Designed miniproteins, single chains. Designs and how they scored, part 99

Each design is a single chain, and the fold is of that chain. pLDDT is the mean over its residues in the fold that is shown.

## One batch from the design tools (miniprotein)

Design m3453
Fold by ESMFold2-Fast:
Structure m3453 (fold): chain A 94 residues (1-94)
Amino acid sequence: MLSEEEQRELQRLMHEYGRRVAEVHDEALARLDAGEPLERVIAWAEERIREIGEETLERVKELFPDREDLLESVRQTIELVIRQVRQELRAYAA
């Protein structure tokens, strides 16, 4: 089990990740509203979310270097977020 301090630090990192993803999502909606093609907006958003995810993973690795279980959990969260944003953008454009 993570210590209370370690859990709070992980929660801060995941909150920051979520905040940055929300900014990408808002920009993606603005691009769709401006008439940019859906597949180009999705490709841009996925690339940005992956970049942010890699930065988040590196920080998690620095704080928890021996916790492969946490790294795998964060990787799975990033892939889930990419899938969810893709579906939300397609639904918005429909």
Scores: mean pLDDT 86

Design m3454
Fold by ESMFold2-Fast:
Structure m3454 (fold): chain A 116 residues (1-116)
Amino acid sequence: EELREQLRATARQLAEGMKKAVDELISKAEEEKKKNPERQKEYDGIINLAKTIKRLIDAALAGDPETALGNFRAAVEVAETIAQRAEKIGSKDVVELARKTIELAEGALAAYEAML
């Protein structure tokens, strides 16, 4: 159980990192939206997807390891969608923050998988 406790602590730290990356992503997207009014809908979509990742992280941390796996996998898929959309509109900063979120989420997934 000590190993499981350590893995849970690692997953929580990674989830906190994900929340910080997502908050930075939202701030960047809002900043870029102001500079690019013609892409307002694209940035609103990215911001809404980022907010979905925050909800998925909260659900993952509130659930058991099996529930956490599902929510972190969903967070990876949403972050990949953000990266694709951001790349299409030329937002390098949002792409980098989305990729950072994916890396942290994959780390959290590995920690929860090791608990099974």
Scores: mean pLDDT 88

Design m3455
Fold by ESMFold2-Fast:
Structure m3455 (fold): chain A 111 residues (1-111)
Amino acid sequence: SEERKEAVDRLLAVTRMAALHIINLARQVKADAATLAQIEAIVREILRTVEDLGQAILDNDMDKASEYRAKINKLYDELIAIASKISPRLAAGVQGVRDTINQLINEAIRK
């Protein structure tokens, strides 16, 4: 449906903006080069997986959508674990992003 496509487009746009926010915040809290590289790698994997999730939702492949959602949440949990070692502010920021993205996934699936 058009509403489902709009919800997926919103999910992708918000995830991309959140990715930039997380990387910028990691730089602001002075994550070392190795930690920043790990954060960037996980963020890139989240971006790729959310694109795959969006396509699965549009294809009405709810089994794949469920698998991609689980992978996204696991990647955010890994990111929170890394962030928690360097900055409570970064960890809280990533957790807020995870919560927002899950809400947008629910909205896209419901349409």
Scores: mean pLDDT 91

Design m3456
Fold by ESMFold2-Fast:
Structure m3456 (fold): chain A 75 residues (1-75)
Amino acid sequence: SARLQELHAEAQRVALEAYREAERLKARGDYEKAKEVLREGVREAAALIASSGDPELEAKAKETLEADLKVIEEM
């Protein structure tokens, strides 16, 4: 649906913005703040997909969020 495409596009934009800000912070040596920005970005992106109302997409978004948060912690 058009709404689902919009949610995916917005989630991708949110994730990309968080990535760019985190890269800027990492370049300055602010690794802890970079991790915080990335965590906020992946949480927001997952929430956007979960807002679709599709239980399968919500479950997949939760799995992806858990995996992303583990990767960020290991950075």
Scores: mean pLDDT 85

Design m3457
Fold by ESMFold2-Fast:
Structure m3457 (fold): chain A 102 residues (1-102)
Amino acid sequence: MVPRVLVVGLPSRIDEAERLGKEIAELAEKKGLKVEVVVRGVEDIDQLLAALDEGPDVVMFLTEAALSLTPEDLERVRRKMRERGTILASSPEEAVEKLLER
């Protein structure tokens, strides 16, 4: 099974998300790990939850604050991540390290 990393950004900042996705793939390859990197532009909570429903192993968010999520929406995201076993990473290095801990 090939582990999946989801990189989430705003559609207007998709180039930044794609750049981080490429960095994750390159770091994983250097560690001898094959990964599938998926980049998603999201504008709201429903699109974010739909992306998480695809069951990524690790997720990185570039612009969580820009989505204007309420505390209730943040709890929905955290619950979905727990249900799917998705781990949050704050950097490309952390994403690869969390995959290696499996």
Scores: mean pLDDT 80

Design m3458
Fold by ESMFold2-Fast:
Structure m3458 (fold): chain A 68 residues (1-68)
Amino acid sequence: MKIAPLPGLPAESLLAQGRRYFEEGNYVEAASLFLSLPDDAEAQALLAEAFRKLGREDDAAAMEARAR
């Protein structure tokens, strides 16, 4: 087996897929994708919104307060 640097999905691809799930009402799937993009401000904002839609208001508020 050969170990190479992970190609990874482009952040734009993960963000676009997460936005699609969010728009479809699949907030759990959207949140999972946005959690994979900790350095993307738009993904983190959408993650906070997804947590609110899931009734996880404390998690959403914590993400907004920490605003990384």
Scores: mean pLDDT 70

Design m3459
Fold by ESMFold2-Fast:
Structure m3459 (fold): chain A 71 residues (1-71)
Amino acid sequence: LLPSVQQAIDSLDLPPEAKALLREFATRLQAGEELSPQPLLDRLRALGVSEQRAQDALATVGVALNTALGL
């Protein structure tokens, strides 16, 4: 995973388990996998992350990946 993306995830105010899920998701997207965010969002909610915080975290990952990859 790109260091800038990893740092963006690490800066989030989320439990370690949620950050691990976000890093795995970001790593797979960086590798060119086509992924639905819905399973990730469902798992984040199961960990007690609110809908708003889960959406904000996903947006943070997307922005960080797009910036790092020049998209």
Scores: mean pLDDT 80

Design m3460
Fold by ESMFold2-Fast:
Structure m3460 (fold): chain A 94 residues (1-94)
Amino acid sequence: DLEAAYEAARAAGDVDAELAVLEQALATTGRTMSAELRARLRAALEAKDWMTVHILVQGAALGLAPAEIDAALAAYKKGPEEFQKFAEQLRAKL
């Protein structure tokens, strides 16, 4: 249960354990954690920027190119209005 392992690592503040769980989660989708992705995830985890962690992991799991992941991060960085519009579009499909 990778979700429970991730929550435990996060609660302990153990960045190396968090990275190990995220790497295992990506492996279950047939993806590998590149050195570049690992470095970006470490920086985001140390900054407690959970949204950047989420976008990086989900983008990698979906097989998005680095440029597509960067576009998603740029949209988030535009602020709450753009994020709210995205959430409204998602709710409309449910």
Scores: mean pLDDT 74

Design m3461
Fold by ESMFold2-Fast:
Structure m3461 (fold): chain A 85 residues (1-85)
Amino acid sequence: MANKELLFEEAEASLHLMAATIAEKMGDLEAAAEHLEEAIEEAKEAIRIAEENRETLSQVDIETLRALKEMLPLLEERRERLEEE
């Protein structure tokens, strides 16, 4: 069955990104950085799962993989900025 594991990692990354945004708005930059680090690790795991299963991915999954790969460096830059504060 397609993508259950990939969807789970994507959902966890999304949840941590939301938590990071809320923490930033509350002024808790340390919690924001921690949640962003978790989101980055979940995104990396999603990319790994997708790459290992690339031959079985649907077109939608391939587009999601591309988006994750493009988003990952932006998330890492955001984490570095939070760590400097």
Scores: mean pLDDT 74

Design m3462
Fold by ESMFold2-Fast:
Structure m3462 (fold): chain A 72 residues (1-72)
Amino acid sequence: MMSREELKAVVMEVANFIEKLAAENPSISQEQRDQILAEAVAEAVRLSEVLSPEEVLRRVKEWVKKKAEELA
């Protein structure tokens, strides 16, 4: 189980990653960005109970990349 501070760091990294992907893919709408962020945060919180911060970040980033590719 990761700490609150570690989870916050993972969420911040995920949010920054989504922002970078959206900047590179302007076809992704604000609504789609908000949906991806909400789902990514929910997944990170769920995985935080059983995985390390590094593993959570890796898995969530992979999921976000796939979602961005589907929308771009």
Scores: mean pLDDT 81

Design m3463
Fold by ESMFold2-Fast:
Structure m3463 (fold): chain A 83 residues (1-83)
Amino acid sequence: MEEIKAELEKLEAAIRAGDTEAAKAHAKKAIDLALKSKLTPEELKELQALEDRVLALASANPAMRAALQQTLAEYAAEQEAAA
């Protein structure tokens, strides 16, 4: 969890900087760490809450929001494929 939270912190910094590619990279790292960590349902709920917070921050930048929504869709597809 701490490594995932660290990547989400870097993701927030990238969003604030308007760096779409860095934001996508940190989002993908957080997803990869989450998949490897075999998170509990409680930890998955916390991760989804942080995801909503990140998207809210990105709402001022349509390109950033679109890129993050794409990354989240890829995460959902990987979750279904892994199930």
Scores: mean pLDDT 73

Design m3464
Fold by ESMFold2-Fast:
Structure m3464 (fold): chain A 97 residues (1-97)
Amino acid sequence: MLSDAEIVERLDKLVKEGKLTEEEKEELIKRKLEGEVLEGLGHMYRSLGMNEKAREYYLKAAEIYEELAKELEPLDKELAEQFRARAEEARKLAESV
């Protein structure tokens, strides 16, 4: 799995290649962090036994990761596949609660 540093390096390369703007890079990073926050909220509510709320947040995280995968597909196929895998994991977590 790609680290946060590796993800940032890959996005920087896309900016240097003229395939992304700095603003588009920042928006992709913000959306990644939003997905991670929503996933974390899912874990928190699951730990509290609030399974319906946990499911809601896992599904919201999955939606963000799926959108990121779609946007990155033409730019970096490996990075897109990482977000697609994260979306699938979040969906499975939603099904498990």
Scores: mean pLDDT 88

Design m3465
Fold by ESMFold2-Fast:
Structure m3465 (fold): chain A 89 residues (1-89)
Amino acid sequence: SLAEELARAALELAEKAGIKAPLSLEELAARIAAMLATVSPEVAEIYARGRLEEARILIEGIESGDLKGAEEKLAELREKTKAEIAAAE
């Protein structure tokens, strides 16, 4: 599910950043699924895809050491995701 993909991405990002994850994969996925259920399926899909891409950009930035490039990509992605959510509502 999208919630499980997001939970895995969040845990991978935490590991790459050296942060101890406070929740298990199952607990985090359940919380994400509950949040996604509060919006329309179309908005949930757009939001989840945006957050997955954010995690990927951050992981790549950490691994490559290009944090400035990651910040620029994140800013562009966040504006795109915001516009797509607004259009879907």
Scores: mean pLDDT 80

Design m3466
Fold by ESMFold2-Fast:
Structure m3466 (fold): chain A 77 residues (1-77)
Amino acid sequence: SALAALAPEVEAALAAGDRERLLALVREAAAALIRAALAAGASEEEIRAGVELAERDLTPEQAAALREALDAVLAAA
């Protein structure tokens, strides 16, 4: 449901061309997904592999935001 709540915000940010808002939403969504994966028992290696796959479809700035979220969640764990 956290991802479902983010989808309308992503659509609104895309429509507005709000790049900073989009990057903030990417970090928020990525952090939520990574925390959920850790809570479900996923290893750091599995999470890193998932991030690498996701990066293939992202812009360089979005990929950086995703990696920032990964590093922040792992540092806090």
Scores: mean pLDDT 78

Design m3467
Fold by ESMFold2-Fast:
Structure m3467 (fold): chain A 61 residues (1-61)
Amino acid sequence: MVQMQGLSSDTVEFTVEADSSEKAVEQAREAAEKYAKDNNLTIKSLEIKTEGKKAVATVTF
């Protein structure tokens, strides 16, 4: 499951839960990159934090 939350006008957070932390990180990164491509945005910063099988990606454009 992927959840998206807007934190500010230029910052978006993606939360992913998967079968492993590695898979969660991969899916969170893919969600961030897809969002950037779909909205014609350039990623300035991408920070991914993991907690067990959950990954939280914070993206700034």
Scores: mean pLDDT 79

Design m3468
Fold by ESMFold2-Fast:
Structure m3468 (fold): chain A 67 residues (1-67)
Amino acid sequence: SSADENTAIAKELAPLAEQYAAERDPARRAALFEEMVAKVKAMMEEFGGKLAGTATRSTPAEAAAHV
């Protein structure tokens, strides 16, 4: 479910979120935030691909193969 997917994302991000919360330097926090955003994007693409098995949207790899 989307709740389980959000939980998995939260677990994956927990170490970075802890570093972000403890970090006092704005530049380092910005870098950590960008890394977390990149991880969320990658995980959402993976979960989106799995959901495409029950929906009409293909994974990026499957979409590229269709073109």
Scores: mean pLDDT 66

Design m3469
Fold by ESMFold2-Fast:
Structure m3469 (fold): chain A 81 residues (1-81)
Amino acid sequence: SSAAESAVLLVERKAAALGQTLSPEEVAALREAFENGDREMVRRVAERLLERGYAEVALFVAEMTDDEEMRERAREALERG
């Protein structure tokens, strides 16, 4: 959907602004998740980004889906970095 495409583009732009790059697998997973409203898949991608040290991008993804648990985890990682 155009909404899912726009959501993925916003995440890719956020990552690029921070000098970070999403993997093709992460981009594909986010596109599918946003198209299907699959909040668990969005969370899994955010968790992978956090594991890679991309805490600001993980926070941005969590904010887009209003995932408070993931927002808290990303904020904590930013405070420690």
Scores: mean pLDDT 86

Design m3470
Fold by ESMFold2-Fast:
Structure m3470 (fold): chain A 81 residues (1-81)
Amino acid sequence: MEEELKKLFEELYELLLKASEAETKEEFDRYNEQIKKVEKEIKRLYLENPELAKKFIEENKDFIEKIHEVRKKVEEKARSF
C-alpha cells in the first residue's frame, strides 16, 4: 500500500503540473479526468488501510503540501477557461 500510495501521489503531482500548464481547455479537461481517477484510487486505498495511509501522510507531509499548492493553481486555471 505505501509504495502504491507513493506511485499514485507522484502520478497525481505530474498530472496536476500538466493541468496547470495546459494551454487549451481540451488538454486541461483530459488531465483533469485523469486526476479524478487517481484521486478516487487514493481515496479507496485510504479507506482500505487508514492506519497505513496516516503513516504515509506523516512521512510525506512536504510532498503532500507541494501537491496542495499545485492543486490550487489547477483550480485557478479551471476558472480562467
Scores: mean pLDDT 82

Design m3471
Fold by ESMFold2-Fast:
Structure m3471 (fold): chain A 84 residues (1-84)
Amino acid sequence: MSREEAEEALRRAEELVRRATELTAQVNPPLEGLHDLGVAAVAVGVARTLLEKERASPEEVAELALAAERLAERGLRLAEEALA
């Protein structure tokens, strides 16, 4: 995996976390969903720092980004279920 591919994966995860956070601010989501989004937000922050300081491989950054994306997707689903 290239650094550019890791950067793209991280940007996708960061954008999803941002949008999920904006949605959850407007609804009454379950605590589990808020927890998942909180963990995802920390994970993208750590991955960004590691990428910018060149302290992790592109593969490691991409793995953190994918984990954050999955948590953010789960948090979004739980928030959407709270609306139904």
Scores: mean pLDDT 78

Design m3472
Fold by ESMFold2-Fast:
Order: structure tokens, then C-alpha cells, then sequence
Structure m3472 (fold): chain A 113 residues (1-113)
């Protein structure tokens, strides 16, 4: 029962993290982060239960659950990484575009004088 409960919790966390990744790919960074935060919460709760009840599980069950936990954590980190990359690219591109537009406007103003 404990193994089944932990497996189902980690599967739910994985589904939430995958939903978050999809939302980030659609440019919905806030919603994607929300799903990643919920996935992390479920993964953290599963890790605490696994730590508390490790002796009640077989070695194979522990290894499987630890692998599932690592997969969820990797997907959550991927959501966060993509959000940072997407926001950084927009900020850097906007800053460079504004600087280039400013230089062009100054050149047009000088040619009018």
C-alpha cells in the first residue's frame, strides 16, 4: 500500500511537471511555474514519506521510487530553467533592440538638423 501511494503521488507530480513544461513552451510562464511548484510540493511530501518509511519498502521499491523522484525533480528544474531562459532572452533582446532604436533615432534627428 505505501509503495502504491508513493508511486501514485510521484506519477501525479510527474504529470503536473509535464503540464508545466507544456505551458512554458506556449509562453505561459506564470502558469507553468505554478504547476512546477505543485509538482515540487508533491515530490517533497513523497521524499519525506520515503525517508520516514524506507524500512517498510523493499530495496527494489526504494530504488524505483528514488528514480521517479529524481525524474520529477529534473522536470521541475527544466520548467524553471526554460522560464529563466525565456525571460532572459526577452529582456536581453528588448534591451539591445531599444539601444539600436535609440541610436537610429539619434541619427535621424542629426540628419534633420
Amino acid sequence: ELYEELRERLERAKELAERGLRLVEEGKYGEGLGYAEEAERLAREAEELLREHREELSEEEVEELEERLEEVRRKVEEVRRRVLEGRSEVIDFSTESLLKAGETADEIIEKRK
Scores: mean pLDDT 76

Design m3473
Fold by ESMFold2-Fast:
Structure m3473 (fold): chain A 96 residues (1-96)
Amino acid sequence: MEEHKKNLRLELDYLLDLMEEYGSPEQVARMKKLRDQIVKAVDQGDVDKAYELVEEMAKIAGEVAKKLKDGVKAAALTIAASAVLFEAELLKRAAE
């Protein structure tokens, strides 16, 4: 359980780093708010809420990736978003 929480936080931070490089200021601001809300939901044991917020982050990252002309950067952002979703799914399953 705690290892999945740690992994989720690491993947969230990595996704945010990529979004700060590739996203608009408005998208980055929204991602930072979502990250804070996800951490709070996880700390409160609301894994379902955390998963919903992670899906929203992944959607924003996907929109940024679609607009990138560099295929390697687009792939990196897509992989990072998928990793966050995977860790959130593992956390949700571990809470059962």
Scores: mean pLDDT 85

Design m3474
Fold by ESMFold2-Fast:
Structure m3474 (fold): chain A 91 residues (1-91)
Amino acid sequence: MLSPVDQFEAEIDKIRKRAEEQILRYVKEGNFREAIRVAKRASDEMRKLYQDTVAANPDLSREKRGQMYIKVQEATEELVKLFLEETKQQL
């Protein structure tokens, strides 16, 4: 059985990977509006998962909660970076 932190990190990685694939597809199609919407929805989904996981596991230490929050921020930044780099290649 995975720890709550390990389960959370695995789920964040799944959300990020799915969003990356969708962003790449929409950018390739020239649908930049939908690519941005995918990134925003993924960010919201990851933040909700953080809130829900912390609420379900009140015994999580401050350090573990901080680690999980940083994971959400890094995943969100990776999606934004991907969108910007791929958009440059289409110009």
Scores: mean pLDDT 86

Design m3475
Fold by ESMFold2-Fast:
Structure m3475 (fold): chain A 98 residues (1-98)
Amino acid sequence: VVSVGVGVIDADSNIDNVRKVANVVKQWLQNKGFKGDVKITRMKDGRIRVTITVRSSSGDVDKVRDTIRKGVDMMINMLKHMGTRGQLVSVSVSRVDV
């Protein structure tokens, strides 16, 4: 059993700012001991979609949820400081049996 948290953010078309912030969030997740990934996708309308994924082998749903929420907030705030608008689309946490 693992817990998987997913946060989704849409940002404006400045992919360089998005990539810079994504690298900071990914390093922060790694420093907290989570298996985390940050994926960046360009959407058809030119907006950038960022998906933050966190996995925990302990199955601790609350810890995964808190970590995803903090990661999303950090990313949105950093993008705002760089003049790039970021908006939260969704946060979900699932427990997966293996």
Scores: mean pLDDT 79

Design m3476
Fold by ESMFold2-Fast:
Structure m3476 (fold): chain A 93 residues (1-93)
Amino acid sequence: MEARLEALRREAEEKIKRAEEALKQGKLEEAARLTKEALENALRAEDFELVRRALKLAKEVLDAMAEKGKDDLLLETREELAPLVEEYDEMLE
Protein backbone atom coordinates (compact mmCIF):
# COMPACT_ATOMS: atom_id res chain seq x y z
CA MET A 1 0.00 0.00 0.00
CA GLU A 2 2.87 2.44 0.69
CA ALA A 3 4.06 2.10 -2.92
CA ARG A 4 0.57 3.12 -4.17
CA LEU A 5 0.42 6.20 -1.91
CA GLU A 6 3.92 7.16 -3.08
CA ALA A 7 2.82 6.80 -6.73
CA LEU A 8 -0.27 9.00 -6.06
CA ARG A 9 1.94 11.67 -4.45
CA ARG A 10 4.37 11.57 -7.41
CA GLU A 11 1.48 11.81 -9.91
CA ALA A 12 -0.02 14.76 -7.98
CA GLU A 13 3.34 16.60 -7.94
CA GLU A 14 3.90 15.93 -11.67
CA LYS A 15 0.39 17.14 -12.54
CA ILE A 16 0.83 20.29 -10.39
CA LYS A 17 4.07 21.04 -12.27
CA ARG A 18 2.41 20.42 -15.65
CA ALA A 19 -0.61 22.54 -14.65
CA GLU A 20 1.70 25.42 -13.62
CA GLU A 21 3.38 25.26 -17.05
CA ALA A 22 -0.01 25.16 -18.82
CA LEU A 23 -1.15 28.18 -16.78
CA LYS A 24 2.03 30.11 -17.73
CA GLN A 25 1.31 29.32 -21.40
CA GLY A 26 -2.32 30.51 -21.08
CA LYS A 27 -3.69 26.97 -21.66
CA LEU A 28 -6.44 27.43 -19.08
CA GLU A 29 -8.52 24.34 -19.99
CA GLU A 30 -5.43 22.09 -19.72
CA ALA A 31 -4.33 23.81 -16.49
CA ALA A 32 -7.82 23.28 -14.97
CA ARG A 33 -7.92 19.58 -15.94
CA LEU A 34 -4.41 18.88 -14.60
CA THR A 35 -5.13 20.80 -11.37
CA LYS A 36 -8.35 18.80 -10.81
CA GLU A 37 -6.49 15.51 -11.40
CA ALA A 38 -3.66 16.61 -9.07
CA LEU A 39 -6.18 17.53 -6.34
CA GLU A 40 -7.93 14.14 -6.72
CA ASN A 41 -4.60 12.26 -6.46
CA ALA A 42 -3.48 14.36 -3.45
CA LEU A 43 -6.80 13.66 -1.67
CA ARG A 44 -6.46 9.91 -2.35
CA ALA A 45 -2.91 10.03 -0.96
CA GLU A 46 -4.15 12.04 2.08
CA ASP A 47 -1.20 14.38 1.50
CA PHE A 48 -2.63 17.63 2.84
CA GLU A 49 0.42 19.67 1.75
CA LEU A 50 -0.15 18.58 -1.87
CA VAL A 51 -3.91 19.21 -1.48
CA ARG A 52 -3.16 22.78 -0.31
CA ARG A 53 -0.74 23.30 -3.23
CA ALA A 54 -3.35 22.02 -5.72
CA LEU A 55 -6.06 24.24 -4.16
CA LYS A 56 -3.76 27.29 -4.39
CA LEU A 57 -3.08 26.48 -8.05
CA ALA A 58 -6.84 26.01 -8.64
CA LYS A 59 -7.44 29.55 -7.31
CA GLU A 60 -4.72 30.91 -9.64
CA VAL A 61 -6.32 29.11 -12.62
CA LEU A 62 -9.80 30.44 -11.74
CA ASP A 63 -8.38 33.97 -11.28
CA ALA A 64 -6.71 33.75 -14.73
CA MET A 65 -10.00 32.59 -16.30
CA ALA A 66 -11.83 35.55 -14.73
CA GLU A 67 -9.14 38.03 -15.87
CA LYS A 68 -9.34 36.73 -19.46
CA GLY A 69 -13.18 36.83 -19.45
CA LYS A 70 -13.61 33.05 -19.84
CA ASP A 71 -16.76 33.07 -17.71
CA ASP A 72 -18.26 29.80 -19.04
CA LEU A 73 -15.01 27.91 -18.41
CA LEU A 74 -14.72 29.55 -14.97
CA LEU A 75 -18.22 28.36 -13.94
CA GLU A 76 -17.63 24.84 -15.31
CA THR A 77 -14.27 24.58 -13.51
CA ARG A 78 -15.76 25.82 -10.20
CA GLU A 79 -18.54 23.20 -10.44
CA GLU A 80 -16.01 20.42 -11.13
CA LEU A 81 -13.75 21.50 -8.22
CA ALA A 82 -16.53 22.06 -5.64
CA PRO A 83 -16.93 18.34 -4.66
CA LEU A 84 -13.15 17.98 -4.20
CA VAL A 85 -12.99 21.12 -2.01
CA GLU A 86 -15.88 19.73 0.09
CA GLU A 87 -14.04 16.39 0.45
CA TYR A 88 -10.95 18.23 1.76
CA ASP A 89 -13.04 20.29 4.22
CA GLU A 90 -14.71 17.09 5.54
CA MET A 91 -11.30 15.43 6.03
CA LEU A 92 -10.18 18.36 8.22
CA GLU A 93 -13.15 17.91 10.60
Scores: mean pLDDT 83

Design m3477
Fold by ESMFold2-Fast:
Structure m3477 (fold): chain A 83 residues (1-83)
Amino acid sequence: KPSEEFLEEMKKKVEEELKKLEEMGFKVLGVEWTEEEIIVTFEIDGVKAEVRLSVVEVTEEMKELGAKLTKENEALLSPLISD
């Protein structure tokens, strides 16, 4: 089960991507978070479309991204903190 912090990071990344899609002219009707899937409902030219993302696959990809961001944050924050 993903940690609450990890789920919040994943949610933030998805929200940023959804904002970009809205700026491109896609209407985001809803986002449903489940333990197995992230379900995003769009409306394109009056047609409703649903995209399902596996939480397991997204979790693995986000873990890799999170590890990279942690290393970058350590490099950025190291001059500001002793440890």
Scores: mean pLDDT 60

Design m3478
Fold by ESMFold2-Fast:
Structure m3478 (fold): chain A 94 residues (1-94)
Amino acid sequence: SLEKKQAEARKALEEVGLADASLEEVKAFGAEQARQVALESGHTELAEARGEIGGLAGAAALYYARGDYEKAAEYEKKAEELLEKVRKELAAKK
């Protein structure tokens, strides 16, 4: 349900103090969170790619929270496409 996604996105943003944040602030937060996770897990080579994916996921969450489901779906799709591209590039290096 889109209403459930909106409620979950609102709660997630409120929990990190970003309920009233701009698109740029939410993207930056999502990117830094994803980079830190990659660095802490020893995947330093993936830090930048994970950061970009995290920023796109943050943007999707913001638009779900705002009720802009069309833009939320666009950012979610961009994040999924980038994640698949990274997976394929990693597989090709074997």
Scores: mean pLDDT 82

Design m3479
Fold by ESMFold2-Fast:
Structure m3479 (fold): chain A 73 residues (1-73)
Amino acid sequence: SVKELTLQQFLLIAAEAEIFVAERMDPRSPLARAMLERAIDTANWLIETSTDEELKKKAREILERANKMLEEM
């Protein structure tokens, strides 16, 4: 439904914001790690539950970026 799609879009924006903030924090920060882990959880949930292909594509991009950042920490 339109309401469900809107919620999924807000969750995507929240995950993007967590990555944006984490990128600008000290790589040794436990908070930065927690933000990346939450972004990964949100992205995985969106990939599993969304029927919107563009939203799923953006969620996969978030998942890839967050995993790469965690590997480099």
Scores: mean pLDDT 85

Design m3480
Fold by ESMFold2-Fast:
Structure m3480 (fold): chain A 57 residues (1-57)
Amino acid sequence: MELTRQQILQSSKELNLDPLEVLRAGLRGLEARAAEEDSPGIRAAIARLRELIRELE
């Protein structure tokens, strides 16, 4: 089960934030992390966030 989507949407509701802005901020953070450590897990997380952003647009 993938909890990331539900957690991001729930946090955005609680903080009265735009879910797309939260996801884009997360993507920027993961891209910065990937510059230090290129791993399959980080690449998968980046791909997942890009997919979530596309679904919410």
Scores: mean pLDDT 70

Design m3481
Fold by ESMFold2-Fast:
Structure m3481 (fold): chain A 74 residues (1-74)
Amino acid sequence: SSMQKKLEELRAEVKRLVAQLDSLDPAERERAIARIVELVEEGLLLLVELNPEVLKLEDVEAFLAEQRAQLAAL
């Protein structure tokens, strides 16, 4: 399905960003990590839509909000 393709694209982009982390300065690394979190969030929200009985949207949103707050504190 088109949503499965979108998940694959998000996964590929995360892998690309992770691979470049070692070559980045601290500010670039912070931005790359924030982007990775954003992509992971989008992927998790798509997974909730596909399998709501396994993943609860409210739990995913609470987890992602905490991760964003931790990144902002860096």
Scores: mean pLDDT 76

Design m3482
Fold by ESMFold2-Fast:
Structure m3482 (fold): chain A 89 residues (1-89)
Amino acid sequence: SEEVELLKELALQITEGVPLEELAERISAELGVPLQTALNGLRLIERLLERMGLTAEQLRSMSLEEFRELVERALEAERARAEARYAAL
């Protein structure tokens, strides 16, 4: 999907060191979402990429289907972590 293609492009640019503020301005303009919402989404992507230890080379070699599956697994793991943190309170 176009959404998965956009996410892969953003993930690649983040791993290559493009500033999140620059990407957030572009995404805010393209998707019509508030700048802060775009920035928060990009920060989440950055944290997930760091936790997975993904390189730009690995992202480039990955198919859109493989990337979609990776995103789905990463979001599920993040939800589980959030629930575990809440339970520990």
Scores: mean pLDDT 79

Design m3483
Fold by ESMFold2-Fast:
Structure m3483 (fold): chain A 94 residues (1-94)
Amino acid sequence: AAPLDEAERERKLAELTAEIRRQLEELERLMEEKGLDREELIRRLEEEAAELAEGSPDAAEHARLLTRWLRGEISAEEFARRLAERLLEREAAR
């Protein structure tokens, strides 16, 4: 039997997506409020992702997804959905 039925999985995915979405909105507000250089943040995240790739591939992938959102390559909704899906898949694989 599957660990979660389809309806429960969809509910959890929607809840996680909404939570991540709110966290991204808060991050964007903080960036604007503090006058943070988006380009410098991208550079640091790319360096961190490269360092994490060997020891923590999940963290490296999360840093890359965040970088893509900061570059405007993916929407906040797409970022939140992808991260939520990865978190649920990781939970199911245990």
Scores: mean pLDDT 76

Design m3484
Fold by ESMFold2-Fast:
Structure m3484 (fold): chain A 93 residues (1-93)
Amino acid sequence: DLQQQLQQVEQQLSEVSLEIVERALEKGVLKESGASLEELRQLSAEDQIVMGSASAAALEKKGEMDEEDKKLMEQFDELRQKRLELLRQLREL
């Protein structure tokens, strides 16, 4: 049950992270890496989260965020907290 919930949260977090990266690339706040979005999907969940966090920070630093950007960042933060909670619960078992 907890492992299944973790997998669902990690899938959602991966999707949101990639959306944030895509939004940051569209707004020109990230330098284009040689990596495609398909290659980014093959990264570990931890690396995808790091990419999402960096992209969110870059969007915020640019000084103006769309309503969609704000919603994605809220979802990202919520999913990160849920993942952390599930990992802690699994470690206590």
Scores: mean pLDDT 74

Design m3485
Fold by ESMFold2-Fast:
Structure m3485 (fold): chain A 70 residues (1-70)
Amino acid sequence: MEELEKKIQEIIDRPRAEAERAGATLHVEVEGDKVRLTASGAQNAEQTLAAGRVIRDAREEYEKLLEEAK
């Protein structure tokens, strides 16, 4: 759905900025109704953990959006 793709972009924008604050780069791939989020560039365990939280939160928001779109 065209509207869904726009909302996905908005959900991803915030996690990208937060991942950068954690010292990591967020990579995003969208395939239909599936979003794949990965992070790289974290230099230590603390940055990895912080980036993981950002990805998890973004994924939960995306799944909620999919449920609302049904």
Scores: mean pLDDT 66

Design m3486
Fold by ESMFold2-Fast:
Structure m3486 (fold): chain A 80 residues (1-80)
Amino acid sequence: MEEVERRAEEVVRRLEEAEALPDVAVAIGRRFALAGEVADYALEKGSTELIELLSERAPALARMAQSILEVELGKKVVLE
């Protein structure tokens, strides 16, 4: 398993854990932190491959991560 694929599996698992949290505010905070972590990974590697892999399994998280990355790069966000 490639590093990016392993990272995608870890992100999906952590997202499921965050969604299971009883405190909604804490769950929301964890999801945003996770999206930021994914965006940071994309920025560090210079690749959106992780976001693309997540778009199939966790599309909402992938959109949040892309939004964060686009803001950091000063580019227009393309979301529906």
Scores: mean pLDDT 75

